Designed miniproteins, single chains, continued (4). Designs and how they scored, part 83

Each design is a single chain, and the fold is of that chain. pLDDT is the mean over its residues in the fold that is shown.

## One batch from the design tools (miniprotein)

Design m14843
Fold by ESMFold2-Fast:
Structure m14843 (fold): chain A 57 residues (1-57)
Amino acid sequence: MIVTRAEGEFARLDPEIFERLVDEALEKGGVRRSDIVDAVADVDGDRLTVTVTARTP
């Protein structure tokens, strides 16, 4: 298992923003979307954090 994160400014909650942060987290970890086990979004003030847990091949 590998865990990666991506952070951005929370201007509004939008599925497109969420998907973009998921993609950034996957790129950081070098893992594929098909290997995602879980993806969690957390909002704290003006910060949006997406944490992705993925299987290692």
Scores: mean pLDDT 74

Design m14844
Fold by ESMFold2-Fast:
Structure m14844 (fold): chain A 65 residues (1-65)
Amino acid sequence: WDPLDAERALAEARELVERMPEMSVAQQVGAILRIMGMILDAEAQGDEETAAELRELLKEAVEKM
């Protein structure tokens, strides 16, 4: 886990959140699972800052479902 991996995860999560209202229910569920996976990866690497930011993005994604 390097800063580029963290940056890519955050960029991907932000894109998924922005696209959430345009997604089908199946795509929304997939996006939520993807963000949850990224949170677990960040936590496993000890990147609490990225994990916290990803959790806020997950909350926003759920609110847009």
Scores: mean pLDDT 78

Design m14845
Fold by ESMFold2-Fast:
Structure m14845 (fold): chain A 91 residues (1-91)
Amino acid sequence: GPIELLEEAISLAEEAIEAVKKGDINKAIGLALATIGLLYEARLEAPPEDQGLIDKIGDLILNAIKEALKGDFDKALQLLDEAKKLLESLK
């Protein structure tokens, strides 16, 4: 369901951040694209009342990857932690 897809998206985003740290930008791009795909699938599976929260969680996940690409890994991990906390509100 959408919760499991969002949990997988967070996991792939964590892998993308690690790829950026290692300088493997091609791997980071591939993982970012896979993350985007999971976020769209989660939105399609979500009931209308949860779509706003799912969009917010997705925004945090994508911004985490963007901050990692800028070299701000502390901010990237903070944004993923915020996404995880919002995801718990859907359970």
Scores: mean pLDDT 87

Design m14846
Fold by ESMFold2-Fast:
Structure m14846 (fold): chain A 93 residues (1-93)
Amino acid sequence: GAAAAQQLVQQAISLIQQAMRLLQQGDVDSALRLLQQAIGLLRRAMQYDLSPSQRQRIRQAIDLIVQAMALARQGDVDDALQLLNQAIQILQQ
C-alpha cells in the first residue's frame, strides 16, 4: 500500500544521506553500494499503487542517483553531492 511505498522511500532517503557522508569522507566504494541499495528500494516502491506524479518523482530521483554515481566514480564529488541533494528534495515532495 501507500504506507509501504512511503517507508521504502524514507529508507532510500536515509541511504542517500549516508552515502553523501561517505563521499565527503572519500569512501566512494561504500557510498556507491549504499546508492545502489537506495535505487533498489525506490524500484520496489514503484511496484506499489502510486499516482503518476509519485512514479515520475521516483524515476527522476533514480536518474539523478545514477548520474551522481557516475560523477563520484570520476572523482567529481561536489557535483555528485549536488545531484544527490536534488534527488532527496524530489523524493520529499
Scores: mean pLDDT 91

Design m14847
Fold by ESMFold2-Fast:
Structure m14847 (fold): chain A 138 residues (1-138)
Amino acid sequence: DPVRERVLAGMREIERAVRETDDLVEAIVRAVEIIKRLFPDVAPEAIVEAITKALAGKSSSVSNSIKVEISDVEAVAEMLREGASVEEILDYLLEQGYLVDQPEPLVTYAAALLRLKFGYISEEEAERIREEVLRRLA
């Protein structure tokens, strides 16, 4: 499955970007650029909103083009703590009803990695970071 292999490669790129970046804003920018390259029709604003809301412990709204459930972010973070492979994580997300040809698996994975490295942030800090990330992506 060429789509699955591309998504797995994207997950590995995101993992490397988060591991190698000590600044949260820069880590989010790099993750968004990877996701946008793989899903060019998706608005970067929707990706940024989903990630920053997940870091504040909130699910993204169903009215956005990207829906990320905080419970799935928490499950992926737990799988990562237990040493799960990117293949195991992707298979878990597909079992939860996510689609491999949609951005949500990569967005959920990025949010889980960012949350493990940088921790939770406040809603106020999430809005500040959202604006800064969007400024850098413009």
Scores: mean pLDDT 87

Design m14848
Fold by ESMFold2-Fast:
Structure m14848 (fold): chain A 120 residues (1-120)
Amino acid sequence: MIESLKTIEEEIKESLEELKKILKELEEGKPLDRERVKLELERLILSIDSARKLLLTSKDPELQEIAKELEKILKELEEILEKLDSMSDEEAKEALKRAIELAERALELVKKAIELAEKL
């Protein structure tokens, strides 16, 4: 579990940095690369879902609570991904900012899960 969660932490960090890079490029006046945003959102969703599933295999109530919080983040990221093609560029930019905030929250939760699992 701990080694797998650490791998997932690094995957979430990589997706987060790429989303931040896309946002910066967009703020600098470059066109929105929707396919690149979709790819990074899909990768982020997969990583977060993997963490959630691992935490649900634990009988620890605190790890199960983190899994529930990750599920909420997943639902919101999935909604962003589903709606991205129908968004205007301004709506997509706001959705990208929200996805970054959700990814940062997911990263904090995975780090907390690692710390808790190491103390068990």
Scores: mean pLDDT 88

Design m14849
Fold by ESMFold2-Fast:
Structure m14849 (fold): chain A 80 residues (1-80)
Amino acid sequence: SSIEKKIKELEEKIKELREKVKAGELTPEEAFERALELSKEADEVFKVAPPELRRRVVLVGASAGVLIIHASVELKVEEK
């Protein structure tokens, strides 16, 4: 289904984002913006996802949430 394809794309995007953050390839601001966008997209997909796929969407949202928190802490440290 188109929804299952969308969920797979979100799973791939969050995995790539996590690896880029770990590698130091993104600024905290870039990491925050990308994670926030993925979190919003996951919330939209969750509302239309069938029950059997919702766990996968929640895991994407949770991963994005962790990145948002981490980037938020780094941004507060960089404001001098």
Scores: mean pLDDT 83

Design m14850
Fold by ESMFold2-Fast:
Structure m14850 (fold): chain A 55 residues (1-55)
Amino acid sequence: SAAEEARVEALIAQIATASPEELQALAQEVVANADSFSDAQLDRIRTAFDERVRA
């Protein structure tokens, strides 16, 4: 749904700007709520985390 997609986009934006402490908290939140995301959404979220590690 559009609301679910907006939530994923907001999460990706948070990952891009998060401090190290915030990034750890966001990673824990994603793991705790993994079943609420589609495989495609999880791939996008994982890519956002990977970009933070590569930068």
Scores: mean pLDDT 80

Design m14851
Fold by ESMFold2-Fast:
Structure m14851 (fold): chain A 80 residues (1-80)
Amino acid sequence: SEEEKRKIALQALNDMLSVAKELVEEAKTATPQQKEDLIASLNRLKEEALRLADKYNLPEEVKQKILDTLDKYIEEVKKA
């Protein structure tokens, strides 16, 4: 069902945000080169989240909040 597909998509997005948060924590002790890799990983998660949100036609507000959270995490890694 469409409702079940949306639930699966939201769970996957929440899992992606959990992974992103772990990458931010790793950045606290990372070298500059490792931080570049972490930023690349966060950008890949952002691309996957965008694809998933568009595929399952999630509300624009939900999509924007997820993207804003990932952008915030990328900035936190840069400042770590």
Scores: mean pLDDT 86

Design m14852
Fold by ESMFold2-Fast:
Formats: structure tokens, C-alpha cells, sequence
Structure m14852 (fold): chain A 70 residues (1-70)
């Protein structure tokens, strides 16, 4: 197994967000959620999540989502 970092980006209206990674390849798993961040109105938010993958995998695909928090 090896670990990679992935970034999740979205526009957000002055809010707190939590980013999560979504593994979309066999043998890949997300090991951490991204930290909670705050954004100014109409700004892009980026956050980093960590994923594990098999040593034999040459490429992976990961998705991400941002959850808006109150």
C-alpha cells in the first residue's frame, strides 16, 4: 500500500466546509477527511484528503465532495 494526497475544490458562499475523498478504483480507500475550512463568499475552497492505494496500481481515480456546514 502507498498513500497519496488528493485535493477537492468547490465554490462556496462564505461557509464552513468539510472535504471528503471518494475512491473510485479497486483497492483504493480514503483514510482521512479533509479539515474543516471557512470561505469568503464566492471563493474557491481547496482541501487535501489522504487515500491509500495498492503498490501494484499505476494510476487511480479519486473524486471529492465538499459538505457545507452551518
Amino acid sequence: MRTLTATVTAMAPATRVRGTGIAVAPGVRVVTDGPIQTAASDQEITMTVTVEMPDEAETIAVGGRLELLP
Scores: mean pLDDT 56

Design m14853
Fold by ESMFold2-Fast:
Structure m14853 (fold): chain A 90 residues (1-90)
Amino acid sequence: AKEELIKAARYAIEKAKSLRGTPAENDALKAMIALSAAIYAVEQGDFETAKVFAEIAIKYLQRAASKATPEQRKVLEEAIKELQKAIDAL
């Protein structure tokens, strides 16, 4: 539902912020921008646009995970899983 997407997106933003100063920083920043757009779209009732931006965010989180430590990668993969679950529930 809408609330679960906002919750998942905010969680993913917090995990992306932890990548500041790492090789994953640029991909993490792009994911955060896309997640912010997805939150805005779902708050406006535009679930189609929210899905598009959430999918863009997943793409950048996957790229960030490929550049992250094993521990960081695991938390990013959980964030991606929660985002996908929330998208599927819209």
Scores: mean pLDDT 88

Design m14854
Fold by ESMFold2-Fast:
Structure m14854 (fold): chain A 98 residues (1-98)
Amino acid sequence: SDEKVNTTISSLLTDLKKYSKGSDQDFSTFQKNFTELASAIDNGNLKTAVSLAPDTIKSLKNLKIPSSKTKDLIRLLEGVKTEDIVAIMLLSAGLRGQ
């Protein structure tokens, strides 16, 4: 459900913010991009998700979070960028707490 997806996004963003070395503006940019991408995936709008993936990856990397905390998320986002259906499915399941 949308509520479960929103709760999962909020939890992930709260955790990532603890390790962020970027400005509040950089974090807000990532939050906006990631939330829009996650919403597009949840709604089945894959074209929008693919178009958002490059800026989402770039804004995440700008936060200078340790790779141990971001490597799996970056791998999934790179999969979204290349239209990898398995990566999109895994990200969708993760957002729903599955």
Scores: mean pLDDT 85

Design m14855
Fold by ESMFold2-Fast:
Structure m14855 (fold): chain A 99 residues (1-99)
Amino acid sequence: MTDEDLRAQIERLRAEIDKMGPLEQRLAEVAIRALERILAGADPAEVRAEFQREAAALLVVAGTDQAEIDAEIAADPDAEQRALARAGVEEGRAAVAAA
């Protein structure tokens, strides 16, 4: 992924964010932040790991059906990414319980 590709993706997300539903807007905000961190010189693997946890936590906080979350996690072929998503689910559940 080039810096030009990253900037183009950020620009597309920002252009479309106002047309998205509330959950999609929140996911787009997390994605934009992740892409901006990579542009700022952060390790893409580390940023991807943080993004997977935050996205999964956000789905839980938004009240997404747990069966849909479980199916999405199971569809990821990367075992490490699945573990990060499961950690995000637990973080989201803790946040809901604390609210």
Scores: mean pLDDT 78

Design m14856
Fold by ESMFold2-Fast:
Structure m14856 (fold): chain A 91 residues (1-91)
Amino acid sequence: MVKTPWSEVVEPFLKALKELKEVLKELKKLEKEGKKVSKELIERAKKAAEEAEKYLKKLEDSLGEPVGEAKKLAEEAKKIIREIEELLKKL
């Protein structure tokens, strides 16, 4: 009755979301300080977004219509990905 394996889908998604949040924090700090983003941070941001999108799709495919905490986490990931893409265009 657990359709989504914790260790195979949910745990990797939460790990990707944590990395996504950390990258967003670093990018926002650079924007506020008027500093240019490093090539390494740009590559890290792109990989974090790609991994989050990959596991988000697996999560949505497993759950269909996410509800409660799953919906909240999915929407949070989508917002952070969009904000990172926008910051990378500015920096």
Scores: mean pLDDT 75

Design m14857
Fold by ESMFold2-Fast:
Structure m14857 (fold): chain A 67 residues (1-67)
Amino acid sequence: MEEDERLLEELKEKAKEIPDEEAEKVLKELMRKAGLEEREPTEEELLEMKVQIVLRPEVQKVIESFK
């Protein structure tokens, strides 16, 4: 439990280092792949995407490979 909380804090700090533009780019690509129309993501969606990029940097490369 305690280690999970510390990991979450580290993830939040690393997520803040990810620029909004990068998170928006990844989210828009995911929207297109899911068959959704491109739209400007909300601030909450950007934050969640930043956390996901930190948690799974390999997912970023998988998305890029779809291009």
Scores: mean pLDDT 67

Design m14858
Fold by ESMFold2-Fast:
Structure m14858 (fold): chain A 75 residues (1-75)
Amino acid sequence: SDALLRELERQRVDIVRLMEEADVPQDTRDHVRRLLDDLLALARQHSDDPEVLAQIQRVVDSLRTSVRQMVRDLE
């Protein structure tokens, strides 16, 4: 679970960086940042529950894929 929490935190940093580098609109960045912050808070609250952490990981992975696609479409 500790390793999974570190991976989630790393993915949060990567997603935020991708949005900032691609100059994603401010309102979209704010929405995604809030969602990531909420997901990380939930992961920390359930740090001893590998099933919950795995589910959060899938949501974060899906969000990262969507952000990467959005960035690609802005090129």
Scores: mean pLDDT 83

Design m14859
Fold by ESMFold2-Fast:
Structure m14859 (fold): chain A 74 residues (1-74)
Amino acid sequence: SKEDYVDQVLAHVRATFAQRHPGLPQAALDAITARTRAKVKELMAANPDMPIDDLASYAAQTFAEEAQRELAAQ
């Protein structure tokens, strides 16, 4: 399903980010991931016919934006 694919993309993006920031708390990674997932779910609900590649691109970009906000808040 599209939701399963989005979860796979987010897991990959999270793992890559965690590797680059090994000192970052799990709570921060969880917060970034949860906020990104919420935004992706909102986009999917509003745009049910959106192509999976566009959803993947949005998920990766949104994760980067949420990660920047989380790092700035520390």
Scores: mean pLDDT 84

Design m14860
Fold by ESMFold2-Fast:
Structure m14860 (fold): chain A 81 residues (1-81)
Amino acid sequence: SELEKLLEQLRELSEEAQRLAEKAREGKLTEEELKEFEKRAKELTEEAKKLFLKLGREDEAKQLERSVNGTVEKLRELAKK
């Protein structure tokens, strides 16, 4: 299903975020890697929002967007340290 595919992609995005956070802690996270992650996260979040809205799950769509934005901001802060 479209929902299962999106949940799998969101899980992969979370795993990628965890790897990037570890690289940031080691001082190895590049601005290019962060920008690529931000772009992918934004694109995936927009697709997920469209699907959740189509399914009548407006609250879940908003919660997902806030969660992903929070992850991106946290990575950005770690990269600046």
Scores: mean pLDDT 81

Design m14861
Fold by ESMFold2-Fast:
Structure m14861 (fold): chain A 69 residues (1-69)
Amino acid sequence: MEKREKLIEATKNYLNYLKLPQEDIDGIIEAIKNGDLETLRKLIEDAAKKYNLPVETLSIVLPLVEEIL
């Protein structure tokens, strides 16, 4: 329970460090909370393309989500 909240917060902090707009961060966190991995992947891929983020962004976020689920 507390571990899930901390992992969600860590993911949110990481996305803030990448300077994603709050709307994109909120969408990604909502997908994580709902366990919707397909929407999560799509949102991160779309953000990576729009904001020229490293390909490794998925490799950082997905393990955090797997620990939450």
Scores: mean pLDDT 73

Design m14862
Fold by ESMFold2-Fast:
Structure m14862 (fold): chain A 87 residues (1-87)
Amino acid sequence: SERALEARRLALEALEAALAGDEAALRAALRRLVDLHNEANVARGLPPLSAAEAEALVAEWAAELAALSKEELEELVEEAKRALEEA
């Protein structure tokens, strides 16, 4: 599950960027997560997301993280670190 491990690393990067208020790093990590999702879909014979659908997902995930408190983001970062260490 190399792809699953990479997804966990990117999720942690996105959460850390959100906590730091680094919108550019957050969006970069989220775009890489969408790319991994598309790779997984193609590997299973499913159609990839369009560019518009991919950008919509990045915007949705960024908005979800922006709605979280600093305390909620800190807890998610610790959970993501634990998940990565257990992988």
Scores: mean pLDDT 84

Design m14863
Fold by ESMFold2-Fast:
Structure m14863 (fold): chain A 72 residues (1-72)
Amino acid sequence: MLSELESVEKAIKGMVEKSVDKEKAKELGNRALELLRQSREAQAAGDFDKARELRNEAQKLLTEVALLAMKG
């Protein structure tokens, strides 16, 4: 995550490809990426509390994507 968002995006794409429900995994993954981008913007603006909350929400969505990939 801290190195580059492209690495996270690539990892999510890989999990989506292995998921039993590719459309749901793609939707959740894209939402998680958007939250991670917003978290990075909040951190750059000095709003560390908002950045933490957005990151926690993204992590929950990424966990769901990973679970869908483990079932496939």
Scores: mean pLDDT 79

Design m14864
Fold by ESMFold2-Fast:
Structure m14864 (fold): chain A 91 residues (1-91)
Amino acid sequence: MEKAEEYLRKAREKIEEAKKYLKEEKYEEAIEKALEAERYAEKAIEEGDAEQQKEALRLSMEAGALIVAAAVGLVVKKKEEERRKREELER
């Protein structure tokens, strides 16, 4: 019980860190923190009761959404940088 609550707290902390990095357009760091949040949520599922498992599933889904958002942002950023590089070569 107490151990699952600690994992849920850590998962929330890592989600907030991932959101901060996502806002700063630090997509690789955002992915890293979201993955850490997902790992803590998984541990909370293993150790928790039914209510803690529901909370952990919500946090895992939020972490997954942050991973997808950061990965899309990273791909878009790399494509824009590559497009700018190609435009300079065409001048």
Scores: mean pLDDT 81

Design m14865
Fold by ESMFold2-Fast:
Structure m14865 (fold): chain A 109 residues (1-109)
Amino acid sequence: MKVTAEVTLRAADGGEVKVTITYDSETNTLTVEVEVTAPGAKRAIVRVYHAETGRLLAQVVVEDGKGTATVKVEPEEASGLYRVVAELITDDGRRVFTEPAEVRLELPE
């Protein structure tokens, strides 16, 4: 069974980073999908942390506006609050941080 949560991170200049987090309880895998919609920035690094432990669960490198990472996460750690942080890399090589966001993933069983 798959459970999905979605969050959009915004940069001060109006750039957006959409993060979709899906957990598959059959394979114990966490899939993080990232889409960047930002003028002059098609690259990003997105980090997903377990909010309570501070542990880095997934890092997604975005090269052409989209990126995906799949990692193994135990069910007890997969259910809970996630902290998502995005770093946009502009076409001229500058780094712009988005506001951090929190999203809850609830396993139904």
Scores: mean pLDDT 82

Design m14866
Fold by ESMFold2-Fast:
Structure m14866 (fold): chain A 55 residues (1-55)
Amino acid sequence: DEEYLASLKLTIESLLENNTDEQVRRAVDIMEANPSLSEKVKQEIREYAEKKLRE
């Protein structure tokens, strides 16, 4: 679901502004632990967060 993925990416952006890199990684780990998310959504979230953390 593209709308849900977009919402999760916005959440990651918000977390990046107010949290440490380690806290952001932990939040992504929690998102990946959600069994209702598809593997494609989990992969997209992980890659997005890692890209932003490298900037």
Scores: mean pLDDT 77

Design m14867
Fold by ESMFold2-Fast:
Structure m14867 (fold): chain A 97 residues (1-97)
Amino acid sequence: EKFEEINKLLKEIGKTADSSGNKEVIKKSTVLISALALHLAAVSSGLLSPEEFARITREIMEELVKAMEEANVDKEVIEKIKELYERIVKLLEELAK
């Protein structure tokens, strides 16, 4: 169930990035979300720890946020992206218990 919730949050991040209307941001978001989905599959199969995935998630969030700021995306869209990533990290911390 937590893996399904994380996948739902990743899809919402993608939709939020799409709302920016910026093609480079959308392309960047698509690549980064695909990478996170692959790492989530690795966590689900026991190949990657939830703690390691949380670290990767933070790095990917920072990379996407930087691209959005550089593209002058609306601050509210950027803040929503940060909130969605924070929710994923909290779910991963619960999985580590």
Scores: mean pLDDT 81

Design m14868
Fold by ESMFold2-Fast:
Parts: structure tokens; C-alpha cells; sequence
Structure m14868 (fold): chain A 82 residues (1-82)
């Protein structure tokens, strides 16, 4: 369905953005760059969760693991920019 395709695309985007943020951390990007990337990831997570809730689709363990990884990485950025 179009909704399932959109969810798959959002999860793929979250994975790509996690990889990008890890690369930015490794290269010691400026705080402003890390903050912008963190905001982008947060927005994708909100969009994903909203779409799942609105369509009464349960979180899969695989998707939940991606969100948990993203959340841990966002906390790492918060610690780096403190």
C-alpha cells in the first residue's frame, strides 16, 4: 500500500541520516551542523511515529531498533554540544 511504502521510505531515510550524523561526528563537524542534522532526524522520527499511530500499524522490532539507535545518537550529540 502507499502507506507501507511511505513507512519503508521513512525508515530508510532515518537509517541514511543516522549514517550521515555518525560521519559528521567522526569528522568533528561544527556544533551547528550536528544540531541541524539532529533536528532533521527528530523530524523524520516524529513523521514515522505519527504515520504508524494514525494508521494503527504496530512498531516492528526492526523499526524500533532503528528508532532506539537514532535516540542514542541524538543523546550523544546533546553531550557533544553541551
Amino acid sequence: SPIEEKIKALVAQIRAQIAQLRALIAQKAPKSVLMRQSIDIGSLIVSYLALKVANKIPLTPEEDAVILEASRLLKEVDDLIA
Scores: mean pLDDT 86

Design m14869
Fold by ESMFold2-Fast:
Structure m14869 (fold): chain A 94 residues (1-94)
Amino acid sequence: SAELLEEARRGLRNALEAMIAELEERNAPQDVIDFAREKAAEVLAAEIRSLEELRELFARAVEELKKHLDADTARGVDTLAGVLLADLERLEAE
């Protein structure tokens, strides 16, 4: 449904913004924050046609970002990512 995909896109933007805010709050290196912002822009600009495609694209971006993070920061990012992933699973069940 177009309405469900638009809801998911809003959730995606909010989740990416929350993850960047978490990196800033944890005083992550500027190059890591810049990488996260560039990756968020890339993900948000992508042509997404389904909830599954959005979920897969988001999960891949999170895993790429985590490779640049320490273990504590990566756990914080995983927690925030998990909120959107749970919401997407709920929307896919509708």
Scores: mean pLDDT 85

Design m14870
Fold by ESMFold2-Fast:
Structure m14870 (fold): chain A 120 residues (1-120)
Amino acid sequence: SVEVIEEIVKKAEEVLEKVREAIKLLEEGKIDEALKLLKEAVELAKEIVELAKEKKAPESVINLAEEVLTITEQGVEIIELLKEGKISKEDAIEKLKRYLEILEGKVESLKELLRQAKEE
C-alpha cells in the first residue's frame, strides 16, 4: 500500500539523519557515540526491511530497503575498523561520506517509487 511505502520513506530519511550525525560525531573524535548512532541506524534499517516484507511491498521497494540495510551495516564495520586501528579517522570519514551519498541515492529511489504508487 501507499501508506507502507510512505512509512518506509520516513524511516529511511531517519536512517540518513543518523548517518549524517554519526559522521559529525566522528569528525569531533566522538567515536563511541558515532558507533552507537550507526548501530541505531542499522536497527531502524532492519525495521524497514521487516516492514516491507511483512506488508508485501513491491519487490523494488524490498530490494532498496535491503540495500539501505547493507550499506548502513558497512558503515558500522568502518567504525569498528577505526576502533581496531586498521583505518585512519580521515579514511573512515571519507568512506562514511561515500556511503552517505549512496544511501541518499537509495532514499531518492524509494521516494520515486512512492510517487509512482500514488499515481495508481
Scores: mean pLDDT 90

Design m14871
Fold by ESMFold2-Fast:
Structure m14871 (fold): chain A 62 residues (1-62)
Amino acid sequence: SLQAELDALQAELAALVAEYQKLVEKYKENPTEEIYQKIKEIADQITEKLLRISELKAQIRA
């Protein structure tokens, strides 16, 4: 169902946000290109999840 997909995406988003915050703290301690690239990858994944959540919410409300 659309609701089950939304619930799964929201759980995945919460996990990605937690990982993003953890990586940002690691970057403050040791600012390496490798950590920076991981931060960018997670940020892109967060953006994709947010867009999909927005689409599903619009479909559920219609």
Scores: mean pLDDT 86

Design m14872
Fold by ESMFold2-Fast:
Structure m14872 (fold): chain A 66 residues (1-66)
Amino acid sequence: LSEEERKTIEEIIAEVEKEFVREVIETGQVVSRDEFVERVIERIKEKLPHLSDEEIREAIEEILSK
């Protein structure tokens, strides 16, 4: 991944986190990590359609790793 692609993925992760916080406030229900990751993948595919599911998952894991 390029630096620009990584920055785009980081921005998408932050945006999806904000959406999930709003959803939890509105519904009162906890969203699973798996559901979170799936939504992030969908958003990344919309912005970066040339990336494979595998490449996207690896990038998410790297960014979310401790």
Scores: mean pLDDT 76

Design m14873
Fold by ESMFold2-Fast:
Structure m14873 (fold): chain A 72 residues (1-72)
Amino acid sequence: MLVIEGRAPARDPAIERAARLLGERTGLPAYILGELSPETLAFVRYEDGELTVIEDREAALAALEAAKAEAA
């Protein structure tokens, strides 16, 4: 499992391309944490050709922690 933590807009096409490329190259789910505003974090997951975006600060942080636990 791959996790990328950064401060960038979650729906930025570059972030979507990065998650897709990582998932396609490794065959593992790819995760990116992006910041949409000071109050809003979004978590992006790419898995099996599908891109999912979670646009809620608490849910995005919880998803990041779950992804880190799976990566360990």
Scores: mean pLDDT 58

Design m14874
Fold by ESMFold2-Fast:
Structure m14874 (fold): chain A 106 residues (1-106)
Amino acid sequence: MILTMTRELFRGLPNEEEYAERFAEILENDPEARRVFVMGLAELQLVAPEKIDEAVDEFLERLRESSEEMAAFFEELEKEDPTLLPKLRENLRAEARANYDALINS
């Protein structure tokens, strides 16, 4: 379920369940936003450590640009709490690093 994937992105953030549900609803209702999200996560699984920051930033930018609903959601996050997007970026970086380490050590 898309909701399970979005919960991991918002893990440890204030109101994580509410933000994860809103984000998942956008992905369920917008096929292009969902495509960009799923493909972006797949691409992050194979990123070398020196490219993680660039790949995460590109993923978030492409996601924000995938639909008007997604762009509005990101703008609302920045207005409600400017720490939310940096923390979400940190969660993505941690996941990408963990995936890399798992692949190299397997």
Scores: mean pLDDT 79

Design m14875
Fold by ESMFold2-Fast:
Structure m14875 (fold): chain A 67 residues (1-67)
Amino acid sequence: VDEKEVNEALGLIYLALGNLDFSKGDYDGAIESYEKAREYFRKAGNEDGVKLAEDKIAELKQKKAEA
């Protein structure tokens, strides 16, 4: 396993954790997990994964800011 494969796997794991936290209504936990997913996807060179995580982070931060 090389560094790219490890970073890709970690990105997917944190994306799944973020989705779980979001489904529970834990927006702070979801944002934290998506931020980690974004970092690992970026290290893996997965631009689609980075964009997906960034879109989710922006959506949740927007929801919190309008409360």
Scores: mean pLDDT 83

Design m14876
Fold by ESMFold2-Fast:
Order: structure tokens, then C-alpha cells, then sequence
Structure m14876 (fold): chain A 90 residues (1-90)
């Protein structure tokens, strides 16, 4: 719920840049005819590995929810597991 970050946390600019990267990744995947869901999974995994701030977690959840119905069972399972870990406040 509230991860403690050593030193100064990510800046507002850094959080906004991550949000734009998520959006740009989705748009580019769609324009190139690639499956945007694969790009979403990659981003969510990286965010989980790097230790999400509350705002980054919220953005990842929004992206997940938007495309959850288009996910394969394996993709959905992976995202659900990642999100569940962060919901536990670790």
C-alpha cells in the first residue's frame, strides 16, 4: 500500500514520463499491427520489478483494466499475480 522509498522518491516529471511511455507503447503497437497486450505485460512486469510508487501502480492498474478482457488466460494470470503482490503492500 505505502512502499517506503529510500531518499527522494520519483519526481512528478518522472511519473508523467512513465505514463506517456505506457500510452506511446500502446499507440505504436496498435499502429504497427502488433498485439498491444504484449507491450502492456512487459511494462507492468518492469514496473513491478523496479518497485512501483502509488501513482505508477494506479496507472498500471488503469492500463490493465482497459485491456483485461482482451488478454489470453496466461497473460491475465501473469498480470493478476503481479497486481496482487502490490495490493498486499509489499
Amino acid sequence: RLPQLPGPGPTEKQLEEMRYELIDGLVRAREEGRNPVASLIGVVIRLIADGLSEEQLAEAKRVYDRYASTLTPDQRKLLDQGLAIYKKGS
Scores: mean pLDDT 56

